# Designed miniproteins, single chains, continued (5), part 15

Each design is a single chain, and the fold is of that chain. pLDDT is the mean over its residues in the fold that is shown.

## One batch from the design tools (miniprotein)

Design m16525
Fold by ESMFold2-Fast:
Structure m16525 (fold): chain A 89 residues (1-89)
Amino acid sequence: MEKEELEKMKEEIRHLFELLKSKIEDEEVRKKLEELEKTLIEILPKLSPREAAVIVTGIAIEIIGLLLDKDYEGAKRFLEEKIKELKEL
């Protein structure tokens, strides 16, 4: 990924996760979102722009769905699994 694209993607990820955290009252879900954000930013240079977009969009859609269902336990499990998956990249 080009340096300029990388910086833009980091900003977009930060803005998205700030928005998601603002919608969540659960402290543990918020902490897992912070860890996922950090992990995504750390692996971002290893990904193509397309791979990054697919991963970030997929995560956002699934988290939004779980939050709409008020499934905070499902959200915690999903975040934990994604953090583990991304750290293995």
Scores: mean pLDDT 79

Design m16526
Fold by ESMFold2-Fast:
Structure m16526 (fold): chain A 65 residues (1-65)
Amino acid sequence: SAADYLELAKLGIEQGKLLIEQGKYELAIEYYRKALDLLRTYAPDDKATIEEAEKGLKEAEELLK
């Protein structure tokens, strides 16, 4: 269901945060991108979770530089 994909996206965001803490920025970027793809497809009205994933992605991209 769409709810299952939203939960999967949220797990991806949490994993992305942990990967940033571990200095694994490229892998964090992959997790945030997958989470955003799921959110845009199955939960496009969940602006708060989308913004959280977008913020995490931007942070990981800046740290990779």
Scores: mean pLDDT 88

Design m16527
Fold by ESMFold2-Fast:
Structure m16527 (fold): chain A 109 residues (1-109)
Amino acid sequence: GEEGKKLGKEGYELGKEGLELGKKAKDDEGAREAGRLAAIGGGKAAQGGKLAYESGDKEGGKLAYEGGKAAMKGGVAAAKAATSAEGAAAGVGGALAGIGGEINGRLAL
């Protein structure tokens, strides 16, 4: 329903921000791996959020939203620090949550 569409849109937007922050961080050698993982997580969260937005899937939207938040937090941490275990962990979490959102979004369509 409407809640799924709202969460999916927010997850898409947060995932896109995480992707862009991660891409910027990867150009710093010390933050490269953390930035790469945040970018992957953000991309997956954005994809899952788009699918949840299109389907109105509330559960997929929640997963994409949480994944997008995690990827954005990781991207910010990676961009501010030369090395960030937090950024790497958030990137992985965002990727897993984004995948879950995509699967649920496809099942709801």
Scores: mean pLDDT 69

Design m16528
Fold by ESMFold2-Fast:
Structure m16528 (fold): chain A 64 residues (1-64)
Amino acid sequence: SEKEKRLEELKKHIETLKQNIADYQAEIDRLAGTDPRKAAIYQMALGIEQAALDFYEKEIEKLK
């Protein structure tokens, strides 16, 4: 069904967002002591990915 297809699509997006968040956090941790400006750019990107994750998780709840 379209609802099941949408659920699987959203789950896949959530997994991608979680991976991006982990990758950005690793870069922030690596750069924090040596390049605080570059770390700040990754922190902004992390915030955007976290907002997207919250949005998609709420969309999944609406479909259940």
Scores: mean pLDDT 85

Design m16529
Fold by ESMFold2-Fast:
Structure m16529 (fold): chain A 78 residues (1-78)
Amino acid sequence: MKGDLSREEMLKRIEELLADLERAVEQGAPLSTVASKAMAIYLEAVAGLFSGSITEEEYEKIKKRVDELVARAEARAA
């Protein structure tokens, strides 16, 4: 099916999205931009979890990293 990724490809895609989010936070991007990027990562991680491409433990680690980056952006915007 179009958009079906292997486990390795899915994890790489999520890592690339996490790197993009981290760069946005580092560069002081607006909270709306940070929230949009965080949402994209959550959607990819949820898709990977339900397709069996990532484990629940990997999903929780991804979620924790996203939450940490969002918290940094919120602190910067204060």
Scores: mean pLDDT 80

Design m16530
Fold by ESMFold2-Fast:
Structure m16530 (fold): chain A 59 residues (1-59)
Amino acid sequence: SMEDAREAAEKAVAGAVKLHESGMAPEVAARFARWEVERAGHEEYAEEAQKRALELLGG
């Protein structure tokens, strides 16, 4: 559902923030957010999750 997709994207972005805090480059952390959303079956939201993560991380 759209609600499940939004939750998956939010969790993926939060995960990217944690990866960046652990020393991962913003662009690489954002790619992991994309991959997590795709893996969860919500490919349509993968690009938006990556973009949101990049905006938050300044990459």
Scores: mean pLDDT 82

Design m16531
Fold by ESMFold2-Fast:
Structure m16531 (fold): chain A 60 residues (1-60)
Amino acid sequence: MIFKAVATKDGGPTTPAVLGLKKGDVVEIHKEYEDGLAVATSLKTGHTGLVGLSLLEKIE
């Protein structure tokens, strides 16, 4: 299920596959993985990449 989340702190990018986020950035989560990673699109930049779910707070 696709849902939105907001970054709670700055994070990334540490590699080209990891999405760079600043606190307050809103992302759309497309898929969650069992290791605590997700594929997300930044609504600010339009870029898609991996994010740590621990960085995010789910919103409606």
Scores: mean pLDDT 74

Design m16532
Fold by ESMFold2-Fast:
Structure m16532 (fold): chain A 89 residues (1-89)
Amino acid sequence: SAEEDLKLLELSKEQIKKLPSLSELEQEITRSMVIMSLSVIKLKAEKEGLEKVAKAAQAAIDTVADPNASEEEKLKALEALAKAIEEAA
């Protein structure tokens, strides 16, 4: 549901905000957890034909996985995904 996906995104935002305070191993684990959450949202969107949500989820996955992306860029991508989910609901 949109409510469940938005809760996963809120948790993902909190995880991204914690990244700078974590060890390298903890950062890798946290990024993997966020990517898994975003992948679940993407797969559900694809099954439901929600093209804009699926595209926003992929953009968020790509940004979170990019070691050169800033925290601000990652949070912006997650916010764009949240808006896509809200607009599709």
Scores: mean pLDDT 88

Design m16533
Fold by ESMFold2-Fast:
Structure m16533 (fold): chain A 87 residues (1-87)
Amino acid sequence: MAEVLAEALRKAAEEAEALGGEDNKKAAEYLRKAADAVAAGDYEKAVEYAVEAVRYAAKAEGLSEEEVEEAAERARERFRALMEKVA
C-alpha cells in the first residue's frame, strides 16, 4: 500500500506541475517529497509535506490566507488518517 500511495502522490505532482505557475510548481515539489517520505516509512514527514503541497495548491487557486490555512488543517487530518492505515 505504501508504494501505491507514493505513486499516487507522484502522479498528483505531475498534474500540479502541468498546471504551471510558481505555486503549482511548489505544490508538485512538496508532493514529490511526500511520496519519497511515504516510500521511506517517514509518515510524519509525509503528512507535513502533503500539507505544504495543499497550501501551495490553494494559494495557486487564489484562496485567502485564512482559506489556505483551513484547507491545510483539513488536509492534515485527512493525511494523518490515511498514514495510520498505511503504517
Scores: mean pLDDT 83

Design m16534
Fold by ESMFold2-Fast:
Structure m16534 (fold): chain A 74 residues (1-74)
Amino acid sequence: IEEALRKALEAIRKAKNREDLLLAIGALIRAIGLILDGDLRGAAEVLREAAERLKDKEAAEKLREAAEILEEAA
């Protein structure tokens, strides 16, 4: 899961506007909560849904990568 969190942080760093930044941060916080509850699949879904809403394509791709890693770990 460390690699997935690293990818999610890369998405935050690539976010070029406030809306994308807040969306990515909110998704990461919720995903971390789900990971702590043992719900890796739910965490992946949260990150994937956020990726669809991001305007920055590079940030969206990093959240999708994070979701895929969590799905593989589940």
Scores: mean pLDDT 80

Design m16535
Fold by ESMFold2-Fast:
Structure m16535 (fold): chain A 84 residues (1-84)
Amino acid sequence: SMEAERLAQEAIELARRAKELGLEALRTHTNRRSISLAIAAILRASGAEFLAELALKTGDVEMAQEALEEARLAVELGEEALRT
């Protein structure tokens, strides 16, 4: 499915961004809340990337949508970690 491929690719790109944000927060912040948010962003992004790759392999649009939503949440967590 072209739709599954498009959504999964977007999810992978956002997941990579979320990991970068989380890692940056870990490099620049020392408070417990920021560290917890950064770790959550990295773990959630890793899960989203895994689901997106599986969606690409299976052509599952619903799985690709779930991966994209998870990746979006991971980006929000990473951005919050940097603001904290």
Scores: mean pLDDT 91

Design m16536
Fold by ESMFold2-Fast:
Structure m16536 (fold): chain A 57 residues (1-57)
Amino acid sequence: SKEELLDELRRAAVEYARRHGDTERAAQIVNEGLEAYEKGDEEKLRKILEQARADLA
């Protein structure tokens, strides 16, 4: 669901901030994800999550 994707994205952004120390980028990830969530763009939300996870790998 969109709610689960958004929750996973928030967790990925927190992990990104912890690993890289880049809180501005982490905030950008959350803001982009929240915008996609509000617009009902589930595909874009998944893509943002995939990119955040790739940056953690």
Scores: mean pLDDT 82

Design m16537
Fold by ESMFold2-Fast:
Structure m16537 (fold): chain A 91 residues (1-91)
Amino acid sequence: MTPYQRDFLLLTVEVEVWMVERMIERGAPRELIERELASAVDLLEALAADPNLSPAQRARLAALARRLAELAERLGFEELAARAREIVAAL
C-alpha cells in the first residue's frame, strides 16, 4: 500500500468506529453493528499486514484495534474482539 492508501484506510476505520458508537447510542439492530465492526476489523487486519507502516500509523492502528476490541467485548462479539486483540499483539 502507498502512504496515502494507509492514511485513507485508517481514516475509514476511524469513521466506522464513530458510526458504530452512534449505532449503539441509537439502538441499531445487533446484526448491523456486527457487520460494521467486522468491516473495521477486516480493514485493520489488512493494514497490520503492511510492513511499511510508519510509527505514527502503527500507533493509530493500535489505538483503533483496542477500541474495536473494547466495543466488540462490550457487545459480546467474542470472535471480533479476539481478532482485534490479535492485531494489537502483532504490532
Scores: mean pLDDT 86

Design m16538
Fold by ESMFold2-Fast:
Structure m16538 (fold): chain A 69 residues (1-69)
Amino acid sequence: SLDDIDWDGAVADILTAVGNVLLKQGKYEEAVKVYEEALKIDPDNELARQGLAEAYRKMGKEEEAEKVL
């Protein structure tokens, strides 16, 4: 079989992991930026979308959190 390496998905997953670290450090604005970059590369990345919503909620932006879920 042909080896189809999804580099965009892999990069989006790495960015999502970075966003999660920033979120745990309380760096919510930086986490939002990193999750948004992950979603620009892979719009279907569920973990990045969930992380972005959580970052918005931590900043008191409930309406923005609901819009990304």
Scores: mean pLDDT 82

Design m16539
Fold by ESMFold2-Fast:
Formats: C-alpha cells, sequence, structure tokens
Structure m16539 (fold): chain A 93 residues (1-93)
C-alpha cells in the first residue's frame, strides 16, 4: 500500500512538471495528465483504494501519452512513464 501511494505521488509530481513545461504547447493534455495523476495519489494515499489508484494512474498515463504526441512531447513522455509505473504499483498493492 505505501509503495502504491509513493508511486502515485511521484506520477502526480511528474505530470505537474509536464504541465509547466507544456505551458505554451499541449497545455490541455498536460493538465489532464496532471489531474489524473493527482487523483491516483489521492485514492492511494487518502482512500487506501489500490484499485481506484490503479485506474486513476492508468488514466494519467493515457493523458500524458496524448501530451507526448502533441506540443508538450518531452514532459508528456516522462509523465506517461511515471503514471504507468504508478498504475502497476497500485495494481500490485
Amino acid sequence: MKEAAEEAREAAREAAEAAKEAKGRGLTAAIAAALSAIGAAFEAEVLGNAEGAARSAEAAARAAEEAAKGEGAEGGRRAAEEAREAAEAAREA
């Protein structure tokens, strides 16, 4: 459980950084990735819901992948990777 919460938190941090980097490029997709990753961290840390955390982290990964395809490619790619690892950690918890 603690590992899933830590991974979700890291995904949220990476998504937030991606949103900052995409300020003038792919901003909407980067914001979506950040919000989904924050949701994953909230479900893992606050609700203790590993299944919910995994679902939110998967959503964050998809949103970050969309950001990576667009104008925020560099930050989005990193956010997608972190969100995917958070989803796997939450699924294992």
Scores: mean pLDDT 61

Design m16540
Fold by ESMFold2-Fast:
Structure m16540 (fold): chain A 62 residues (1-62)
Amino acid sequence: SALDQLARLAGVSPATVRLLLEAARTGDEALIREAARRLGVSPERARRMGEGLLQLREMLGL
């Protein structure tokens, strides 16, 4: 349910939120590159998106 709530707030699918949060949580460059490739964005943008979602999750207590 936390993923579903974040997905609604971010305007993306729960699967996308899960991938971005995992990349941000681990800091794994391979996961960041995979997220970027799947989303069609730069690695820098994927990293920022994941960091933003992680911050939003913490602020909302999700």
Scores: mean pLDDT 79

Design m16541
Fold by ESMFold2-Fast:
Structure m16541 (fold): chain A 68 residues (1-68)
Amino acid sequence: MAEKLVEEAFRLLDQGRYDEALELVKKAIEIDPSLVEKARELARRFMAAGHTPAALEIAELIGKAVRK
C-alpha cells in the first residue's frame, strides 16, 4: 500500500539511506497523490539532511500531483 511505502521511506531516511527513501516516495505519490502532505514532510527532511536535489525532486512531483 502507498501509505506503507511512505512509512518505510521515513525509516530509510532516518537510517541515511536517501536513494532508497527517494524511490519509495516517488512510487507512493505515483500510486496515491493524496499523500502529498507526507511527501512534503519527507522533502523537508531531505532538505534538512543537505540532500537538496532530492528535496526539490519531491517538491516538483508534489506540485505536479496537486495541479492535476
Scores: mean pLDDT 79

Design m16542
Fold by ESMFold2-Fast:
Structure m16542 (fold): chain A 67 residues (1-67)
Amino acid sequence: DPVREALIEAFKAAGYDDVTAEVGAHELAPLVRENLDLSDEELRAALLAAGVSEKSAEAAVRGRRML
């Protein structure tokens, strides 16, 4: 799953450990995959609206840019 792999790498780059990065990527990959057509600003807003933390939302947006 390229979305999940990109999110793991982005979360680790943001300072999360391997386990937390994998759990976060597994949880957020469906939301990122459903919103691939959104701008970075719109994706960030959608993730925040879904209850994702600011740090994780920024990392997820960065992960999508790596796809």
Scores: mean pLDDT 82

Design m16543
Fold by ESMFold2-Fast:
Structure m16543 (fold): chain A 55 residues (1-55)
Amino acid sequence: SLAEEIEALMERTSKLVKQAREAKETDPERAELLYQDALELSKETAKLMNELRAS
């Protein structure tokens, strides 16, 4: 379902942000890539949430 897809994306985004924060001090380039991936998932999540609310 759309709600299940949203929850899965939110969990993935949360994990990427946590990994980025952990990597920031030792590997800032990796942290930046993880933040970028999290941003893209966050955009997709927002789009799906808007679709769910409009339904």
Scores: mean pLDDT 84

Design m16544
Fold by ESMFold2-Fast:
Structure m16544 (fold): chain A 66 residues (1-66)
Amino acid sequence: SAERERRRKEINRLIGEILRIIGEILDLERQLKESTDEEEKKKLEEKIKELEKKRKELLEELKSIP
């Protein structure tokens, strides 16, 4: 049905966005481990926290789809 197709596309869009955020977090975590500058580490940690929050919001949105 058209409803199931629309729902599938919405789910796929959200999953794609979540996966992109996970990839960005992994890249930032790698940079954090490689960094020796405390100021850079602080900025990387803050960015990771922002992305983790957005990931949780998107996951909650995904869970709300019937």
Scores: mean pLDDT 86

Design m16545
Fold by ESMFold2-Fast:
Structure m16545 (fold): chain A 80 residues (1-80)
Amino acid sequence: SPLRERARRLREEVDKLAEEAFKNKDKITPQEMALLAIVRAAVDFLELHLDGISPETAERELAQVERDIAELKKKLEEKK
């Protein structure tokens, strides 16, 4: 399904961000690491339980994850 593919893509993107953040722990604030952990937990939950969630709820929550990922990318880009 499009929602399942979207969740998978976002999980892969968060996994990549987590690896980058871990390699640059000296440049990442505790607050940014906490946000990354929360976003990681949210996308993992959504991917695992997508079929048990209404499509409307899944769409809203995936959109929230996308916004949180974009914010993290922006913050990490500013540290280059």
Scores: mean pLDDT 81

Design m16546
Fold by ESMFold2-Fast:
Structure m16546 (fold): chain A 133 residues (1-133)
Amino acid sequence: EADYYVKMAEFYVRQGKYEEAIKYAKKALEIDPNNADAHLVLGEAYYKLGKYDEAIKHFEKAIEIDPNNARAYLSLGNAYYKKGEFDKAIEYYEKAIEINPNSPLAWRNLAKAYEQKGDTEKAEEYRKKAEEI
């Protein structure tokens, strides 16, 4: 079943075995091409390998399938941040926070993106927000 292969892919991401994670996520997609979790974990594996454009494609597909997936928006923001596209990173971090405002990680990453843009006031505001959750 597709869920078994998604869990295997997630296990391999946690172990740092990103090529194996890609293999199992692709097996999940062979069974269920519209599995949002399979696209999310495949994107995460590509992101960890520095393949940010491949990661973005799969995160976008995960969001297309499940528009309320806060983790997919957070991951998409992270990929754009790594590409130096801080305005896009901010947009997607804000979307993640709209869906799940109780994510310290999302607020901290939003603060880092504003810091990269030189908006020190917003960076400090959002860093404090992350610490209060």
Scores: mean pLDDT 91

Design m16547
Fold by ESMFold2-Fast:
Structure m16547 (fold): chain A 97 residues (1-97)
Amino acid sequence: DEALKEVEKALEHLQKAIDALEKGDIEGAIEHLDKAIEYLKKAKELAPEVKEELDAAIKHAELAKEAARKGDLEEAIEHARLAAAYAQKAKEKLVEK
């Protein structure tokens, strides 16, 4: 399932973004958030049935980028975790097919 693979890639990059934020690596975190958003958008095109969950994941990943740019690491981590939670929910729905 190509949509599942794209969501799994997004989840890997969201975890790398969280790890970067925990280390104070803002530039690295934003790069991983951008990659996660790209994979989530690809998954959404492939699997419209999980659009709601993927739109929520994209929204929170973008909010994590904004918080990271402001140096608000706690807010950035919280939004990145929410993005991962919504992406995980999309993954679970795709696996249950």
Scores: mean pLDDT 90

Design m16548
Fold by ESMFold2-Fast:
Structure m16548 (fold): chain A 60 residues (1-60)
Amino acid sequence: GPELYQALEDQVGPAGIILSLKKGDIVELLRRLNSDFAWARSLTTGEEGLVGLSKLRRVG
């Protein structure tokens, strides 16, 4: 199934580069890029972008 994470904090960044999130938003991890960053999709907004793995908690 999808690899799901919850955002631990609010984050805003440039669209198409950084994924903007509110604390508690659920994201699907699409691709791990390195130990620090992944490409993810917000299930709240449908937007895709880079997220820091330290700002996410596994939930599914």
Scores: mean pLDDT 86

Design m16549
Fold by ESMFold2-Fast:
Structure m16549 (fold): chain A 60 residues (1-60)
Amino acid sequence: SSEEKLKISKEYFEKIQKIQDELLEKLAQAKTEEEKNAIIKEANEKAEKLREEAIKKIKE
């Protein structure tokens, strides 16, 4: 149903927001560009996994 898809989307965006909040906190504490790049890469990988999970839930 449309309501189920909206719920999945809401949960997806709430989780993405948490990843972004964590990213900003970790970047504030990072001392080198190498550390910052690693933090950004990890956040992007987590976001991509959440996207794939959301797509699978919508298809089910």
Scores: mean pLDDT 84

Design m16550
Fold by ESMFold2-Fast:
Structure m16550 (fold): chain A 71 residues (1-71)
Amino acid sequence: SSEREKLIKEQLEIAKKDLEEMLAEGIYPEEIKELKEKLEELEAKEKPSMKEVIELEIELAMLRLKAALGV
């Protein structure tokens, strides 16, 4: 179980760094702000689920894709 908890924490740290970079770049600032609030809520949970982390990562990837496409 410790391995899964470690992976979840590592993924949250990666997502946090990606969010901070996107905020600094000015990519979809309102949407990124909402995702940052979701990340902070997940970090506040004693046991965040891998599903919730993956959903956050998918939303980040979609915003990156939209930015690359100029949409």
Scores: mean pLDDT 81

Design m16551
Fold by ESMFold2-Fast:
Order: structure tokens, then C-alpha cells, then sequence
Structure m16551 (fold): chain A 60 residues (1-60)
């Protein structure tokens, strides 16, 4: 997978997370969004960000 494909997968995962959080209370949705942001900003690679974000989505 190219870096461009990894960026697309990350974007699709963030979009999926947003859809799942649309049905949750605002405070819970905010907590998950903050965790997703930390994953994206603090991950050493796109591959790690994708992996951690998939784990976060599985918790929902």
C-alpha cells in the first residue's frame, strides 16, 4: 500500500468513526474524537495511526 492509499484509509476510518459517534451523547463523542486526534497526531507513522484507530473503532 502506498502512502497515498494509507492516507485514504485513515481518512475513511475517521469518517467511519464520525458516523458511529453521531448516535452517541455529545460528551462521549467528544472523548472518542479527542482520542482519535491524539492517535493521528502522536502516531510515528500512518500505518500505526491506522492500526490504533481501528482498535478505537472496535471499542464503539
Amino acid sequence: MTDEEKEKELDELLRELGKLLASKPKEEAREYMERAGEIVMNSPSLEKAIEELKKLIEEI
Scores: mean pLDDT 80

Design m16552
Fold by ESMFold2-Fast:
Formats: sequence, C-alpha cells, structure tokens
Structure m16552 (fold): chain A 82 residues (1-82)
Amino acid sequence: SREDKINQFRIFAEAEIGMIRIDAWVLSKVLSREELEKKIEEKAKEYEEKLKKLAKELNIPEEELEKALEEIRKEVERIKEE
C-alpha cells in the first residue's frame, strides 16, 4: 500500500540520519573540525540524493521527502554545533 511505502521511506530516512551521526563520531577521531564538517556535508549530500532516488521509486509525496531532507540538514547543523 501507499502507507507501507511511506513507512518504508521513513525508516530508510531515519537509518540515513543515524549513519550521518555515526560517520561524524567515527571521523571525529581522525579529522580536524574543519575537515570533519566538510566531509559530513559531502556525506549528507550523498544521503540526500539516495533519499530523492528512493522517493521517486516509491512515489513518495513531496512533503514527506522535504521533511526527511530537512531532518538530514538539521542533523548536519547539530553536528557542527557539537
């Protein structure tokens, strides 16, 4: 159903947000703050593109995609403030 596809998309988006946080934690051990911020912004861009592709494949409503993209951007900003 459409609801099942939206739920699948939401789970995938939550997993990607978790991966951004894990990547930030791992990379913080070996990179400078400036290098970490650049790398996380690059990784976030890759995750955003994967979400856009999945949204197209699953016919996800634009509002659900925009919400997921906003959550990724908020996580990047949260990491930069840490």
Scores: mean pLDDT 85

Design m16553
Fold by ESMFold2-Fast:
Structure m16553 (fold): chain A 60 residues (1-60)
Amino acid sequence: GPLAERGRALAEEAVRAAEAGDAERGQRLGTKAYILLSQAGDDAAAEAAARRVGEATRAA
């Protein structure tokens, strides 16, 4: 659905921002992605997105 699609798109943007060294943007977009995916009922995708953003931020 639109909520899950938006959440996945924001998660991908969050990971790219974190990988580019923009931890603040990555965390902000990652939080929004987590909220949207959780509201869509996809807790596994929400947790996976948070983990990917956290990993990218720590590696930068």
Scores: mean pLDDT 84

Design m16554
Fold by ESMFold2-Fast:
Structure m16554 (fold): chain A 60 residues (1-60)
Amino acid sequence: SVREELERLARESPDPARRAAARGLLGREDPVTGGFSPDAGTAPSAEGTENARAAVRLLS
């Protein structure tokens, strides 16, 4: 899942900037739906979830 990949990147990425980005994205996850908000304080959305998937690909 996107969450599991972000958790892995936050722990294991050799680049501190990538770890920080992964931690930031984890903070945008809604634990009830598993979706991601596009911005802090907004509701989870398909756009936010796709942005998180795209970020995982770029951070990998």
Scores: mean pLDDT 70

Design m16555
Fold by ESMFold2-Fast:
Structure m16555 (fold): chain A 82 residues (1-82)
Amino acid sequence: DEGDELARRGIRLAMEGRWEEALRLLEEAIKLSKDPETARAVLELVEEARELEERGAPPGVVAAKLAAAALLLIGSEIDREL
């Protein structure tokens, strides 16, 4: 669960615009996660969100990508508990 906690913190930091800290935590989450594939997919979605922001995409588009990362993590957690 340590990997999931780091992934949640990473997504939160990304939502705050703290991209370098977010990506560092998500890379660590992959190493500690019981589901590295989902952790990697979350990292990829956050990287895509950062690229969209750097290109001047509307805030809603960036937020939607980060929401997708959060939902993917939640879905993986539910599947592992049920």
Scores: mean pLDDT 83

Design m16556
Fold by ESMFold2-Fast:
Structure m16556 (fold): chain A 73 residues (1-73)
Amino acid sequence: ELEEIAKVLEEHMTPEALRNLRLGIAWLEGITDEKEREELINMSALELAEKYPEFARSVARAIRNTDAAKAAA
């Protein structure tokens, strides 16, 4: 499932959107250390899904729901 989540993130999000997601996670998790922030923003989609599975799953679900809505339109 984590590999499927990572694939959805990589296929449907631009590099900029993925970076913004990583920054959002850093903010929500209260990561104030610059080195920890740098590590997070350099994570692959798979690493992000492994470390923050609920976050990655939530975003992947939102992407799938948006794609389903577009297919219906």
Scores: mean pLDDT 73

Design m16557
Fold by ESMFold2-Fast:
Structure m16557 (fold): chain A 79 residues (1-79)
Amino acid sequence: MREELVERAEERALALALKFAPVAEEVVAKLAALTPASEAEREALELLAEAVRAAAAGDLEKARELARRAAEIAVSAYL
């Protein structure tokens, strides 16, 4: 079901944001250097980069919200 896929994608995106929070600027720069395959992929990558920054700032609520939005865009683009 779509909700289950979004929840799994959100949890993975949040876990990545938390893992990379200590090196947030390096990860954000690498994500910005990627060539997105679509507009949806670009939006998802931008939201993931913001989630990493929010996690680095200690704003876990915002990091989760941004991870959720990135997951919803990614799942919607491939369904």
Scores: mean pLDDT 78

Design m16558
Fold by ESMFold2-Fast:
Structure m16558 (fold): chain A 70 residues (1-70)
Amino acid sequence: KREEEREVGLRIIAARINAVAASLYDPEKAKEALELVRQAENALSRGDYETARELADKAIEVANEAIKEA
């Protein structure tokens, strides 16, 4: 369980970094990605690791879309 928590935590950190980088290219997409990061952090705090991982992955996808559109 601890290994899963750590994995999800690192994924959320990666999502946040990507979202911040995306804000230089597309602030609307970056804002969407940051909102998904916030939701992932809330899910992690509740012990919902599956939802937290899914939300973090979605945030990374949204952030990457912002960079690709630039």
Scores: mean pLDDT 81

Design m16559
Fold by ESMFold2-Fast:
Structure m16559 (fold): chain A 57 residues (1-57)
Amino acid sequence: ELTEEEKKVAAALFELRKTKEKVSQREIAEKLGLSQATVSKHLKKLIEKGLIKSKSE
């Protein structure tokens, strides 16, 4: 099950991808007021759970 922080990171990533092709951990961190390390940890968990892609199609 996703934590609230993991859900926020996923939502921020998808929202940023609507307006730009490349999204960095820094941009997600700035949007959510989190550290880059926290964002990186949550992104890794989201990739491991199969909710986001770690590479191109």
Scores: mean pLDDT 74

Design m16560
Fold by ESMFold2-Fast:
Structure m16560 (fold): chain A 71 residues (1-71)
Amino acid sequence: AMRTLDLEATAERLRQATGSPWSVERLADRLAEAFERAGATVDREKRTASGPQEALDRALTEVFLEVQRER
């Protein structure tokens, strides 16, 4: 299934889940990079990422583990 995620809202949830010291802006930018590498389409004006759910989930997990490892 195709999904669209809001980058700022996703970054805020990730920050709360990990307790990361990273800003929401930094997390959103990192998520955008990971989503683009996973083959998702990132709309920087709307701050959204769209793609297959599995691709978005893999990219989100990658960033989550990266952020957790840095704590």
Scores: mean pLDDT 82

Design m16561
Fold by ESMFold2-Fast:
Structure m16561 (fold): chain A 79 residues (1-79)
Amino acid sequence: DFVAGLEAALGAIPGTSDEAVARIASVFATGVQLGNPELALIGSELTLRRMVDEGLLTPEAAERARALVREAVAAYEAA
């Protein structure tokens, strides 16, 4: 499952809290459920930016999370 795979990968990033993982995965899941990979990508990017601004993620962790979201969207679109 694309959502579970992304959640596991996000949880492996150093400095990423369970709350941050859940928020990112929830936005991605909404896009997948609606059949809209663009919404999954854009919504996740906005969520990552907000979490960096709020101090929930370092810029380095956010960059790694952004790459994983893009990989998950690409895998979903290829399926």
Scores: mean pLDDT 80

